# Designed miniproteins, single chains, part 59

Each design is a single chain, and the fold is of that chain. pLDDT is the mean over its residues in the fold that is shown.

## One batch from the design tools (miniprotein)

Design m2160
Fold by ESMFold2-Fast:
Structure m2160 (fold): chain A 76 residues (1-76)
Amino acid sequence: MKEKELEELLKKAEEHFREGLRALAAGDYAGAAEHLRKAAEYLRKAAEVAPEELREELLAAAEYAEAQAAKAAALA
C-alpha cells in the first residue's frame, strides 16, 4: 500500500527538484525557490512513508533542497 504512495511522492519530488535546478540555470531565482521548496516538502512526505533504511537519505535530500531554495530566495 505505502509503496505506491512512496513512488508517487518521490516522482513529484524529482519533478520539482529538476524544475528548480532548471530555473536556477536560467536565472529564475523566484521560480527555483518555489520548486525546490516543493521538492523538499515531497521528500519529507516520502520519508514519512518510506522504509526505515531510506528515511535518513530522504531527509538529507529534503534538507539539501530546502537549503538550495533558501539560497535562491535570497537572490530573488
Scores: mean pLDDT 85

Design m2161
Fold by ESMFold2-Fast:
Structure m2161 (fold): chain A 124 residues (1-124)
Amino acid sequence: MDEELVKKAKEYLENAKKHIDEALTLARQLAERVGEEEVKPLIDSVEKAKKYVDEALKWLDEGNYEKALGYARQALFYAQLARDIATELKEKGLDVELASRLIDHLTQAIEDLEKAAEYLEKAI
């Protein structure tokens, strides 16, 4: 197993986690401005992305790269879903500036998760 590929996967997962944490903060701010009910599906998706990034990092540290890859892919799915929901909210005109910042952080998290998955696939 290539230690450099695993190290790269970890760096991308940690960077994705930072962007997801910021996206969650922004989603909660959006809920305060436009209403919790309207933003709940977005918050739920970001929270699931966060949970699965944390699981991916845990299994990576335990040396189970197949489980780490599986959880990284689940995190990617929920980050993509969250970005799609945030895009819909922006198109409805719900705090366009805050929604744009949220979409930017989710886009960076998606790119980082795609790279993490690529490096984990090569490491297995």
Scores: mean pLDDT 90

Design m2162
Fold by ESMFold2-Fast:
Structure m2162 (fold): chain A 53 residues (1-53)
Amino acid sequence: SLKLAATFAHGVYLLGKTAYDIYSKKDKEKADFFKEAADFARDVRDRLLAQLS
């Protein structure tokens, strides 16, 4: 369902944000990867939520 997909995308966004914060001072390449993944997941979440409301 769109609701489950949006919830999953939101979870990926939160995990990616947390990973970015953890790696931001240790490994720039990994931090940038997780930021990109989080931004993508947020975009997917927002598009799915737009179809639910």
Scores: mean pLDDT 84

Design m2163
Fold by ESMFold2-Fast:
Structure m2163 (fold): chain A 60 residues (1-60)
Amino acid sequence: MKIYKGSKSGEVLTEEEAFKKATELVLEELGIKRDREPSEEEREELVRKWVQKQDEELQL
């Protein structure tokens, strides 16, 4: 099972937890409203964007 670590928060999340957090934080913050449950590929992309966003904020 994949785990994801938020570089800014230091929080360790399971794949399901990371997906839920990415969906809520990334979609809402970027102004993108989710009208349906994302596909597995979309879910992975959201998780990657969430991780990258945390890395960028840490660098600022």
Scores: mean pLDDT 59

Design m2164
Fold by ESMFold2-Fast:
Structure m2164 (fold): chain A 73 residues (1-73)
Amino acid sequence: MTAAQLQAVFATYDTNGDGTISYAELQARLSLIGNLTNIATIIAAADTNGDGQINYAEFVALLNTLSQSPLAS
């Protein structure tokens, strides 16, 4: 997936253009990958400022983590 494609996907979730995605929205999308419990834990770890939202840089890092090592359970 290219950076442009990642940004387009992010923009689809960021309906108001504020540069962040809520945990609920991200969990709903990532549930298509199949493991909601691990996804919630990974999202919480990616949210370094603890504001309950994921910015673009955190979103890209999260997807790269899931792509390389899906934490198995």
Scores: mean pLDDT 67

Design m2165
Fold by ESMFold2-Fast:
Structure m2165 (fold): chain A 68 residues (1-68)
Amino acid sequence: MLTESEEKLYEILKKIYTDDGLPREHLKGAINILKQNPDALLAGLPPQLSDEDKEKIREYLETGKLEP
């Protein structure tokens, strides 16, 4: 199951995907890939995300938590 921080991250990422397009469990896999490949963070984030949303994703990848 997703943590509270992961739930907030999911709310950001579903702006790219619809609820039928991104299962919550798929999010954990995607985050693990991004953590292992930091260069992918710079090239792989979709244009539908705002700069603030991208910064929250970066914070989560660096700290493992997203602030409220």
Scores: mean pLDDT 63

Design m2166
Fold by ESMFold2-Fast:
Structure m2166 (fold): chain A 66 residues (1-66)
Amino acid sequence: SEVEQRVGEGFELVKKGDEAYKKGDKKKAIEYYEQAKKVFESLAPDFPGAPAAVEEIEKKIKEVKE
């Protein structure tokens, strides 16, 4: 259940990053995405989807830095 809560937290941070990017706040978008990435990296042993989530977040960060 704690892992499930942390996974949810990671996806909420991605959502906040997406919202910041849509608003034009690139700095906030990157900050939220990097926080989400750290959450999923910490979950890698317990959440098999963590590597894929990290990869998608890295793509989002790269898109913002265009």
Scores: mean pLDDT 86

Design m2167
Fold by ESMFold2-Fast:
Order: C-alpha cells, then sequence, then structure tokens
Structure m2167 (fold): chain A 74 residues (1-74)
C-alpha cells in the first residue's frame, strides 16, 4: 500500500497500479486500495477503468466521500 502511494507521488502510475493490485490481492476488503487504483488509472488516462475501481471502492465502503467525489468527476 505505502509503496504504491510513493510510486503514485513519483508519477510511476503503471508501477502504482501493480502495487495497488497486490494490496487488493492481500486484502480484497481494502476500499482505499480500490480508490488509489482508480486514481492511478485516471492518471494513466484510463477513465473507464478508473470509474470501475471507484465503483468497487464505494461497494466496499459506501461512506467513502472521496471515492464518491472521484466517481462523479470521471
Amino acid sequence: MEEGIELLKQGKYEEAVKAFEKAIEEDPTNAEAYLLLGIAYMKLGKKDEAKRWFEKAIEIDPNNKLAWAYLNSV
């Protein structure tokens, strides 16, 4: 998780995607990992993938206001 966030900050979006996918594999209930995966896809210009991951984050944690904000922006 933290490694993925650092990769995202460094602009290494494809590597960040892989790190967040690993975080989801380790804990599939981690709504934050789905949110961050969506953000990484958004940074890559993959709007449809980003939207799908934001929807998944909301499915796991419907009170995640940030995930709702990102979903409404894509």
Scores: mean pLDDT 83

Design m2169
Fold by ESMFold2-Fast:
Structure m2169 (fold): chain A 66 residues (1-66)
Amino acid sequence: MEEAEKIAEDFKKLVEAGASKEEVADYLVKAGFSEATARGLAVLGEKEGPEAAAEAILAVKRELAS
């Protein structure tokens, strides 16, 4: 849980720093997401906002932990 929250926070910081969708997706892949999931989350953040994508990151990480 704590680790998933850190990933979501780091994602928000990357977006705030002006990172591209490709850079955000690369970070998520390094954090343990598949390329397809990482790209989907980056697109979701662009369309629905970084908060919605962060919630999805938390949900996916909790699912992977169980």
Scores: mean pLDDT 74

Design m2170
Fold by ESMFold2-Fast:
Structure m2170 (fold): chain A 80 residues (1-80)
Amino acid sequence: GALEEAIERLKELIKEYEGDEDASSILELTLSALEEAKKNKSINGAIEALRGAIKELEKLGKLDAAERLREELEKLEREK
């Protein structure tokens, strides 16, 4: 489902941004939030976690990472 796809996308981004402490911190925190949302069956929790991550990544100028997470957010919002 879209939540599992978002989790896999976050894992890919964490590998790509390895060595960028600020971006990695945001991505790893977001991954933990999505995994918790999956355990709790909270689609809204996953959506809010992704929205927060996109905003913080945009503040850091990580526009490509933010765009890739926005694609996953749109998939989750369609499952609402």
Scores: mean pLDDT 86

Design m2171
Fold by ESMFold2-Fast:
Parts: C-alpha cells; structure tokens; sequence
Structure m2171 (fold): chain A 59 residues (1-59)
C-alpha cells in the first residue's frame, strides 16, 4: 500500500495498536471506517492499528 510518515510519537496502549515514533515510515495495509489505519512499520516490521490523524504522506 502507500507509504506514510508518523508526524508525532504515538503510544499504542490499546489492543492491536502499533506504537510509532516521529519520523517512522509505515505501509498502509487497510483503511478502517473509524478513521484508523492498519499499517506495517517499515522500521520494526510490526503490524497494527494507528490513528490516521498522526500520519502524513511520504514526501
């Protein structure tokens, strides 16, 4: 899927959530109807759910 970048740190404290640091690149795997994304971290290889609001397009 498309590549996005974390604009801020996010602590994934909920079930299935992915923790990311500002500047981490993620591949979008699915778009959820609640405004969250299923993404794979290109830094760690882990898959989880992140809020779309913390992500920006890879420029």
Amino acid sequence: GPVVVAATDFAGTGPGELSVKKGDKLEVLAVLPDGRLVARSLTTGEIGVVPASILVPDS
Scores: mean pLDDT 81

Design m2172
Fold by ESMFold2-Fast:
Structure m2172 (fold): chain A 55 residues (1-55)
Amino acid sequence: SMEELVELAKSLSDEEVKKVIDIMLKAFDEAYAAGASGEEAIQVGIEAMRKAILS
């Protein structure tokens, strides 16, 4: 859930946060380049970030 993602993010170091943000932005850019809307690209980015944190 989003709440679990937020709690996990709070436990990350600043360096780890920067890494997951980079993963999110890359996934966003790829989805947007493939024709996704801004909102759809954001959702793809969030899911990529969540998978990175939970893995």
Scores: mean pLDDT 78

Design m2173
Fold by ESMFold2-Fast:
Structure m2173 (fold): chain A 55 residues (1-55)
Amino acid sequence: MKLSKKAKELAEKIAKGLEELTGIKVSPELVIKNAEEGGYTEKELEEMAKELGVL
């Protein structure tokens, strides 16, 4: 996918939110890779970040 600045910032927030919930360190690069493989849009990343309480 085309990664906008906002998508990268959302991936960093999602990674932090997942680390807080699981206690396992998650890289933003892993979030981006999973988003690309899953065909996620920037809007879907924003929704995920909101559900994690990091946006």
Scores: mean pLDDT 74

Design m2174
Fold by ESMFold2-Fast:
Structure m2174 (fold): chain A 97 residues (1-97)
Amino acid sequence: MSELELQREVAAAMALMALAVLRIAASRDPELAELLAPYEPLLDAAAEAAAAGDLERAAELLEELARGLAATGHPDLEEFAALLARVAEQLRALAAA
């Protein structure tokens, strides 16, 4: 495995972990669950793209999800939005390499 191939796999795993943590947080908080519900199709699509190694598609979906979460005005979702945006930037950079 090349160093670049390993970096891509690690970045995809980080995206999946960030999405899993967001879902766990929502499962513990009914308010977060309600705010996240309209975005569940985006979470599923982002997770599927990341699992498939489609870093460009995963980045696009994470960027869209981050914008949606930031727009809710909820502090915890704004923090998740910032995390997802940072992960998307890393995926986009690795896809271009």
Scores: mean pLDDT 87

Design m2175
Fold by ESMFold2-Fast:
Structure m2175 (fold): chain A 89 residues (1-89)
Amino acid sequence: MEHLKKAEEHLEKAKELIKAGDLEGAKKHLLEAIKHLLEALKEVEDKEVILKVIGLILRAIGLLLDGDVEGALKDLEEALKLIKEELEK
């Protein structure tokens, strides 16, 4: 599950950058996470969790654009939890 691990790495980095106030850097890592999750959809049988994670990331990007940093971090923490649970299966 190489693409899920890469998505996790990019989401962790995006969360760090948001906390540091680098919202443009965070957005770049969120888009890279989405690219890896789209590739993961080709390789996993249960696509529902990956689609939910993509939805959380897209909502987090929207919240960052609106200045809702806390809402974005909450969505990214939920996305990370779901990815970590998939990686442990």
Scores: mean pLDDT 85

Design m2176
Fold by ESMFold2-Fast:
Structure m2176 (fold): chain A 73 residues (1-73)
Amino acid sequence: SIEGDIAISLARMWRALGKLLASQGKYEEAIEAYRKAIELYEEARRKGLISEEEADREIEELEEEIRKLEEKK
């Protein structure tokens, strides 16, 4: 679906921004970007725009990245 494709694209953009910020040592800003990506995946899952399995997998990966960055602060 177009809505699902847009939601996934936006979430991926926020994830990419988070990775860029983390590479610059901007850990707090990177975490905020990752949290935004998680919100987008959670909303897409609730609306049935993406599979529950795909959303859960992406969210778990983002939560793990946040946890790693929290350890570096």
Scores: mean pLDDT 86

Design m2177
Fold by ESMFold2-Fast:
Structure m2177 (fold): chain A 55 residues (1-55)
Amino acid sequence: SDEKVEEAAKMLKTSPLEFKKAVQKVLAGELTQREAAELLGTSPATFSRAIKLLE
């Protein structure tokens, strides 16, 4: 859902597009959650919470 993606991106202070890219790379095994969080300028815990909003 695009609304949940936008909400998660706002929580991380990033764009929906950048958030989607980071999530796709984590699911593909190209990045760990920690590396994705660092790339977006957030903590792994905050990134994990953002992903949980998509559930």
Scores: mean pLDDT 80

Design m2178
Fold by ESMFold2-Fast:
Structure m2178 (fold): chain A 97 residues (1-97)
Amino acid sequence: GEVEELLARFHEALREAREAIRRAVDAIDAGDLDAARAYLARARRALAEVDRLLAQIRALKAAGADVSDETILELEIDLGIAQLELAVTELLYKKAL
């Protein structure tokens, strides 16, 4: 159904964001600041998609779709952790400039 498709897209976008963050950390550690900046840009785009997908899932729940409050909370926690990981990595990038 539509919820299952959005959940799959959410988890895919989250995996892409976390992969980009990890590659940004590796690039910072290697002194490749151009690569780090590119991966940070990719991570920001992926997290923006995650946030948009979560908003769509919440809208479907409000419209009566069978999505538990626990599922929404888990998605919010996953997004929040990834946002914190990005913020820390962006700080490390700025300190390496």
Scores: mean pLDDT 92

Design m2179
Fold by ESMFold2-Fast:
Structure m2179 (fold): chain A 86 residues (1-86)
Amino acid sequence: AEEEFKKGLEAFEKKDYEKAIEHFEKAIKLAPNSKIAGRSAFLLGLAYFKLKEYEKAIEYFELAIKIDPSLKAAAEKNIEKAKKKL
């Protein structure tokens, strides 16, 4: 889970958003309902936002809040930004 999350971050930094999505999805699959799953869902939201998939971005930010409520403030801010693009 942690290793997949790390690889996702590296892909995201290289602007390889498709690869980042693949790794973050694996991180959630390996450890659903964990802090890593919450962070991975948040970063999936950011990756989909970069790909201009705003509806999917919102879905993943909402998932991040559900898994880890401590992400609520950051996720809601990004949901607002994504809604402005629709």
Scores: mean pLDDT 87

Design m2180
Fold by ESMFold2-Fast:
Structure m2180 (fold): chain A 68 residues (1-68)
Amino acid sequence: SVEETLRALAEELSRDPRLTAELVGDDTLVISGDLSPERLTGIALRIIGDHPDLSVSVSGNTITVTGK
């Protein structure tokens, strides 16, 4: 399910001490940190590549991941 995928991503990303990955409800993952635009884009592209059924958006220093 999308919820299980987002939870697994949150656990994986939270292993990086530079990132905060938080589930908001059952359908949204919010990733934040003091990140450069290039690094944010890299993380977003990796998520899309691994999970093409997920929608990813970047706004400021925040990445938002939702189910399609």
Scores: mean pLDDT 79

Design m2181
Fold by ESMFold2-Fast:
Structure m2181 (fold): chain A 67 residues (1-67)
Amino acid sequence: ANLIGYTDGSLIITAENTTLEELSKQYPAIRVIGEKAKNYTVTAENTSLEDIANELAKEGFGVFDAS
C-alpha cells in the first residue's frame, strides 16, 4: 500500500502502487532528501509538510505515524 508518515521535520513516503517520479510530476513541491528501501524521506519547498500530506491523501495514500 502507498503510505505517508510524519518524522522529524519531514515526511516518509512508501510508494508501492505508484512511483516517486509520478508523485514528483504531480506535486513539484516534493523534494527527496533520503531513500531507504521503499521509503523516501521528503521535505516541502514553497509549501508545508501538512499540505503535501493532504495532497498525497487525496491520491489515496494512507496516513501513519512513523514513530
Scores: mean pLDDT 70

Design m2182
Fold by ESMFold2-Fast:
Structure m2182 (fold): chain A 75 residues (1-75)
Amino acid sequence: MSLDEVFTPEEREQAAKDALELAEKAIEYAKSGDKTNAVNYTVAAMLLAALSGDEEVLKKVREYAKKVDEIIKKN
C-alpha cells in the first residue's frame, strides 16, 4: 500500500492547499492565545502536508509549526 493507491492527484493537491490554510489558522490561534486550537490545527496541517506528498508544502508547514511553538512560548 502506498499513498498513490489511496489518493488521487486532485486529492493530494487539495490536501496541500488545506495544509497551508490550517497552518495559517494555527498561527492566528496562537497569536490570539488559543493554544489548544493552535496545536490542533498545527497537527492537522502536518498530517495533510504529509498526505499531499509535496516536500515544499511539508517544509512550509514545519516552518509554521516552529512559529506556533515560538508564539506559544511567549505566553
Scores: mean pLDDT 80

Design m2183
Fold by ESMFold2-Fast:
Structure m2183 (fold): chain A 67 residues (1-67)
Amino acid sequence: SDEELLAEALRLLEEAIRLWVEGRLEEALRKLEEALRLLGQLPADNPEAQALRANAEVLLAAVREAL
């Protein structure tokens, strides 16, 4: 369901932030890529999905810059 995809994407984003803070950048990158993959399965007009995609993309850019 869309709710389950949103919950899993949020969990992956929270884990990615933790990994990023710990300096585990390659692992953080993998979690962000998986979160974006799940969010890509949701409708583009879903406001919760839009917010999570925006946050994931910002974090992805930050992690890639730090690598």
Scores: mean pLDDT 85

Design m2184
Fold by ESMFold2-Fast:
Structure m2184 (fold): chain A 68 residues (1-68)
Amino acid sequence: METEINRLVVKAARRVIDAAQAGNDEEVDKTIEELREKLLKEYGAPQELADRVVAALRTVADIAKAEA
């Protein structure tokens, strides 16, 4: 389970970075929202963990966009 969650987070992070560098804010928001929903509904992750992952991905997007 933890390995599967880690793979989902890494895949989402890569999509977020690529979308942010391309200036595609819609794809960034969609990717983060889809990941949050999967963590909460399919994996039963605690809300605090889901919120921390969302915050981390938002920070990654901001950094990627600034360096583009």
Scores: mean pLDDT 80

Design m2185
Fold by ESMFold2-Fast:
Structure m2185 (fold): chain A 78 residues (1-78)
Amino acid sequence: FNKGLTSIDLSDRTDLTSINLGNNKLTSIPEGVFANLTKLSLLDFSNNQLSSIPEGAFANLTSLSTLILDNNKLTSIP
């Protein structure tokens, strides 16, 4: 009943303009998972368990205007 996403595979999805993955149990983002999402303008990962983001994970998101990473376990020291 409670599904809680723990992984992501979006490699073949070139048509997405927004993704809401908030309120899941994601602990990591696979390297290159967003490589084909050049039309993506909004990406929401709020309220997950992310501890790190792979270097270059968002490099091909040339249309991205909104990225939400609130309420994760990211250890980026301010």
Scores: mean pLDDT 70

Design m2186
Fold by ESMFold2-Fast:
Structure m2186 (fold): chain A 51 residues (1-51)
Amino acid sequence: MEEKLKEIEKIQEELKKLVPHAGDPEVNKRIAELARKLVELRKELGYKPEL
């Protein structure tokens, strides 16, 4: 469970770095992929998904 919290943190940090470049189609794909993984990890921790 500790690993999943760390992974959520890492994904959020990655998203923060990518958001300024969101006009790039490849960056947009990466953002969508990371957001999806974040939702799945939150679901596993009992968090309500919010997208």
Scores: mean pLDDT 74

Design m2187
Fold by ESMFold2-Fast:
Structure m2187 (fold): chain A 57 residues (1-57)
Amino acid sequence: EKEKKIEEIVEEARKMLEAGADLDTVIQYVAQKAKEAGLSNEEIAKVAKRVLDLYDA
């Protein structure tokens, strides 16, 4: 349930990065979606780290 939601957010973030969105915009999107999903601040930070790990530019 929660893991599935995190995977969806990460996948959407990956698509945004591939489309040329800047990292700051993607991180703001991830934080907003994670808050809407009811994730804690610690969980939001972990999701953001996963997104940063996808950004290799």
Scores: mean pLDDT 78

Design m2188
Fold by ESMFold2-Fast:
Structure m2188 (fold): chain A 55 residues (1-55)
Amino acid sequence: GGEIKKLDEETYEVTTPYGKYLVRGGEIVNLETGVKIEVPLSAEEAAKLIVEHTK
């Protein structure tokens, strides 16, 4: 599990036990490492996916 925080219209911050992620439309960025991955999802969908898979 994790916490989703809406920062902007299409930007979310997701806090998990494994770190913090910045989620934008089509992208997930690890805020600690700077690693970025592209996902074919909206920012909201990607944020929910991170929370679901970090339980």
Scores: mean pLDDT 77

Design m2189
Fold by ESMFold2-Fast:
Parts: C-alpha cells; sequence; structure tokens
Structure m2189 (fold): chain A 88 residues (1-88)
C-alpha cells in the first residue's frame, strides 16, 4: 500500500531561507520528500507507507504553533483515496 502526504503551509509573510531550512530538516528523514516554495506558500509531498506519512503529518502539524504560520492544510491519501485531512 502506497500512501502520500500533501502539506500546504501558508505563512503570514514570504517564506524566509530560515523557514525553508527548518522544513528541509523536518523532511530530511523521509526519502523522496519534495518541497516547493512560492512566496508565502510551501507545498510538501512525502510518499511512504501509511504509518510513515502519518508520523510526518504529525511533525509538520507542530509548525501550526509557529505564530508566523497563517494557515495549514494536510492531506493523506492511500491508494489514491483521501483517508485523513486537517485544516487550520
Amino acid sequence: MKARLRAIITYKEPVSEEDIAKLKELVEKYPGASIRVEGNRVEIEIEGDLETVREAAEKLFELSKDPRVEAMALFIEEDGKLVAGALL
């Protein structure tokens, strides 16, 4: 079974190099993780088993406690179907 996490993080201001570095550090342990930055919006995709992507989602959700984060959307898909989601 193949699972995919898609995270969309919107910052209150344009994403800094420090923010990008922290995000890269958080996803470094997940092979094949991708990060796309566009102004104040960051998209992260992580593929793996369901347990791995859930752990990744929990770690990324901790970023919602950063006062610089305006909004966050997390989506977990398993075999192409949405199985979990969170919106802030």
Scores: mean pLDDT 80

Design m2190
Fold by ESMFold2-Fast:
Structure m2190 (fold): chain A 67 residues (1-67)
Amino acid sequence: LSDEEILALFVRYDTDGTGRLSREELAALAKDLGLDPDVFFERADRNGDGYIDFDEFRAAMREVSRS
């Protein structure tokens, strides 16, 4: 995925416009992409807050794309 595609996915699943994805939104996105939600959560949620900002999301997507 390109950076533009990653941004488009983030915006699509950020339904409340907070600039963060909830654990439920991230799980739905991971399933849509055929990714394991638990693995993706572990990669993205570095702080354990249950929310993922765009920088964390982009980093996780780049790591997963190499798998």
Scores: mean pLDDT 73

Design m2191
Fold by ESMFold2-Fast:
Structure m2191 (fold): chain A 68 residues (1-68)
Amino acid sequence: SRVEEIKEKLEEVKEEAIKNKESFEKLYQRMLQVYMDAVAEYGDLSKEEAEEVGKFAKELAEEYKKEA
């Protein structure tokens, strides 16, 4: 599904940020880019899809903040 594809990309950018020891600000920029690319490719996400992606992104960001 497109939600699963977006989640995979979000997890990849988190892993890259950890590997490269990037700031939280850089991770946030990478995550925004993933979201914008998804909107450009798929158009508007459904309410349920947007909520699921948003929840997952917040969870990844909180994990990163604790690790950084």
Scores: mean pLDDT 78

Design m2192
Fold by ESMFold2-Fast:
Structure m2192 (fold): chain A 66 residues (1-66)
Amino acid sequence: MVKITVTGLSPEGARRVAEAANATPGAKATVLGPDRVVIEGDLTVEQAIGLALLGIGEGGTAKVEF
């Protein structure tokens, strides 16, 4: 199980990150306030990196925990 925490997002960025995560098989996104998204699931390393990079691209800071 992988956990990705993205912080520092705009509300629109948080929505985009959550949508991308929920479209990823095995991933579940939880929006925690206007600027934070937690993604959890049985993700491949490639999927986890992709979602973390998306969060960074939306102006956030991403932390990945395996």
Scores: mean pLDDT 81

Design m2193
Fold by ESMFold2-Fast:
Structure m2193 (fold): chain A 94 residues (1-94)
Amino acid sequence: MKAAEIFLEAAERVEELARESRDPEAQRALLEAAELLREAARALEAGDVRKAAALAVAAALLLIGAALDSRDPEAQRLLEEALEIVVKAMKEAE
């Protein structure tokens, strides 16, 4: 699978988790992380591997921050699942 396709699939899965969230703050973090993954895919299509890596790391850090700030166990679970999706996408894109 092309690296850009891996990041687009990851973005779609994170967007699905955002639709499951009942916490508006977690939903915003999930949607922002998904947009960063879509930007990473566009960077890969343009051949900018460094920019794609930076955007994927930014998505992971955003999800970590949101999970640490969350006091809702369900929101925290969704944010942690999204983080796992991002980390797996980064490993598969190598």
Scores: mean pLDDT 86

Design m2194
Fold by ESMFold2-Fast:
Structure m2194 (fold): chain A 100 residues (1-100)
Amino acid sequence: MEEWLREAAERQGVSVEEVKEASAGKTKMKPEQFEADVEVGIELIKIGVINAVIENLERKFGDKEFAEELRKEALEMLRKGTSMEEIDEFIEKRLEEKKK
């Protein structure tokens, strides 16, 4: 793990382990994108928020596959620079579609 990435995550109140778990375990986001990005701290906060939302949804529905797919898509949107408002709307739309 890169030293400055850990320090940036800690300063923003987000766990680097949580970021790496999301990126490597569930979503294949390129680590170099965070390391090269001057706004890495902000992105780490957003990743933490997305993970918390998805975890709550997984607990509510008990559908791990749905939660993992939703997490992957939301994190990919974040990687592409999509706003948190748009990501939140996307998550809400997917929830409504799942519970027809």
Scores: mean pLDDT 65

Design m2195
Fold by ESMFold2-Fast:
Structure m2195 (fold): chain A 55 residues (1-55)
Amino acid sequence: SAAEVALWRTQFRTLSDEELEDVLAYLEKLAAETGDPRAETAARVVQEVLAERRA
């Protein structure tokens, strides 16, 4: 849901770049292994937060 995505984005913004890279690797692996759309969505949110910091 949009509310869940907003909450994840807020939480991920509190993490360091190193922590975000670790979380991204974990979520991408989880999504690949389980096909869980929530893991796929969470991975996308992590990528967006990292992109914000790299810009």
Scores: mean pLDDT 83

Design m2196
Fold by ESMFold2-Fast:
Structure m2196 (fold): chain A 72 residues (1-72)
Amino acid sequence: SLVEQLKASVSKYSKEELEELFKKFDKDGDGTLSREELKELAKYLGLPEGFEKLLGERVSLDELLKALTAFK
């Protein structure tokens, strides 16, 4: 299920590792991820297709961490 895939993917990475990945995929350096950048990050984390559609068009690090921790 989507929830099980999210839990498994999030459990592989610490908060610090997720913060580093966020910065790596934030190509604009503006502190937010576009939907396309979030899609790339989600694929790297092994998240299910369409995860990026669960969030807004621009996602901050805090919003991403809150979304990922909601499934723990």
Scores: mean pLDDT 73

Design m2197
Fold by ESMFold2-Fast:
Structure m2197 (fold): chain A 61 residues (1-61)
Amino acid sequence: MKEALDHLARGYRAFKAGNYEEAVEHFRRALELDPTNEVARRMLAKAYRKLGKEEEAEKVA
């Protein structure tokens, strides 16, 4: 879906800018819209790890 890809792109931009909380929000949305998107799942886990939320990262990946 275009909406899932848009959120994935926005999450990537937030992640690159160091806005990890914003990145988590967008990657969560991307995965909610497309649960089979492995890139969104991986990036969500990576963003959680950047925030020190290891338990949340383990639940996703």
Scores: mean pLDDT 81

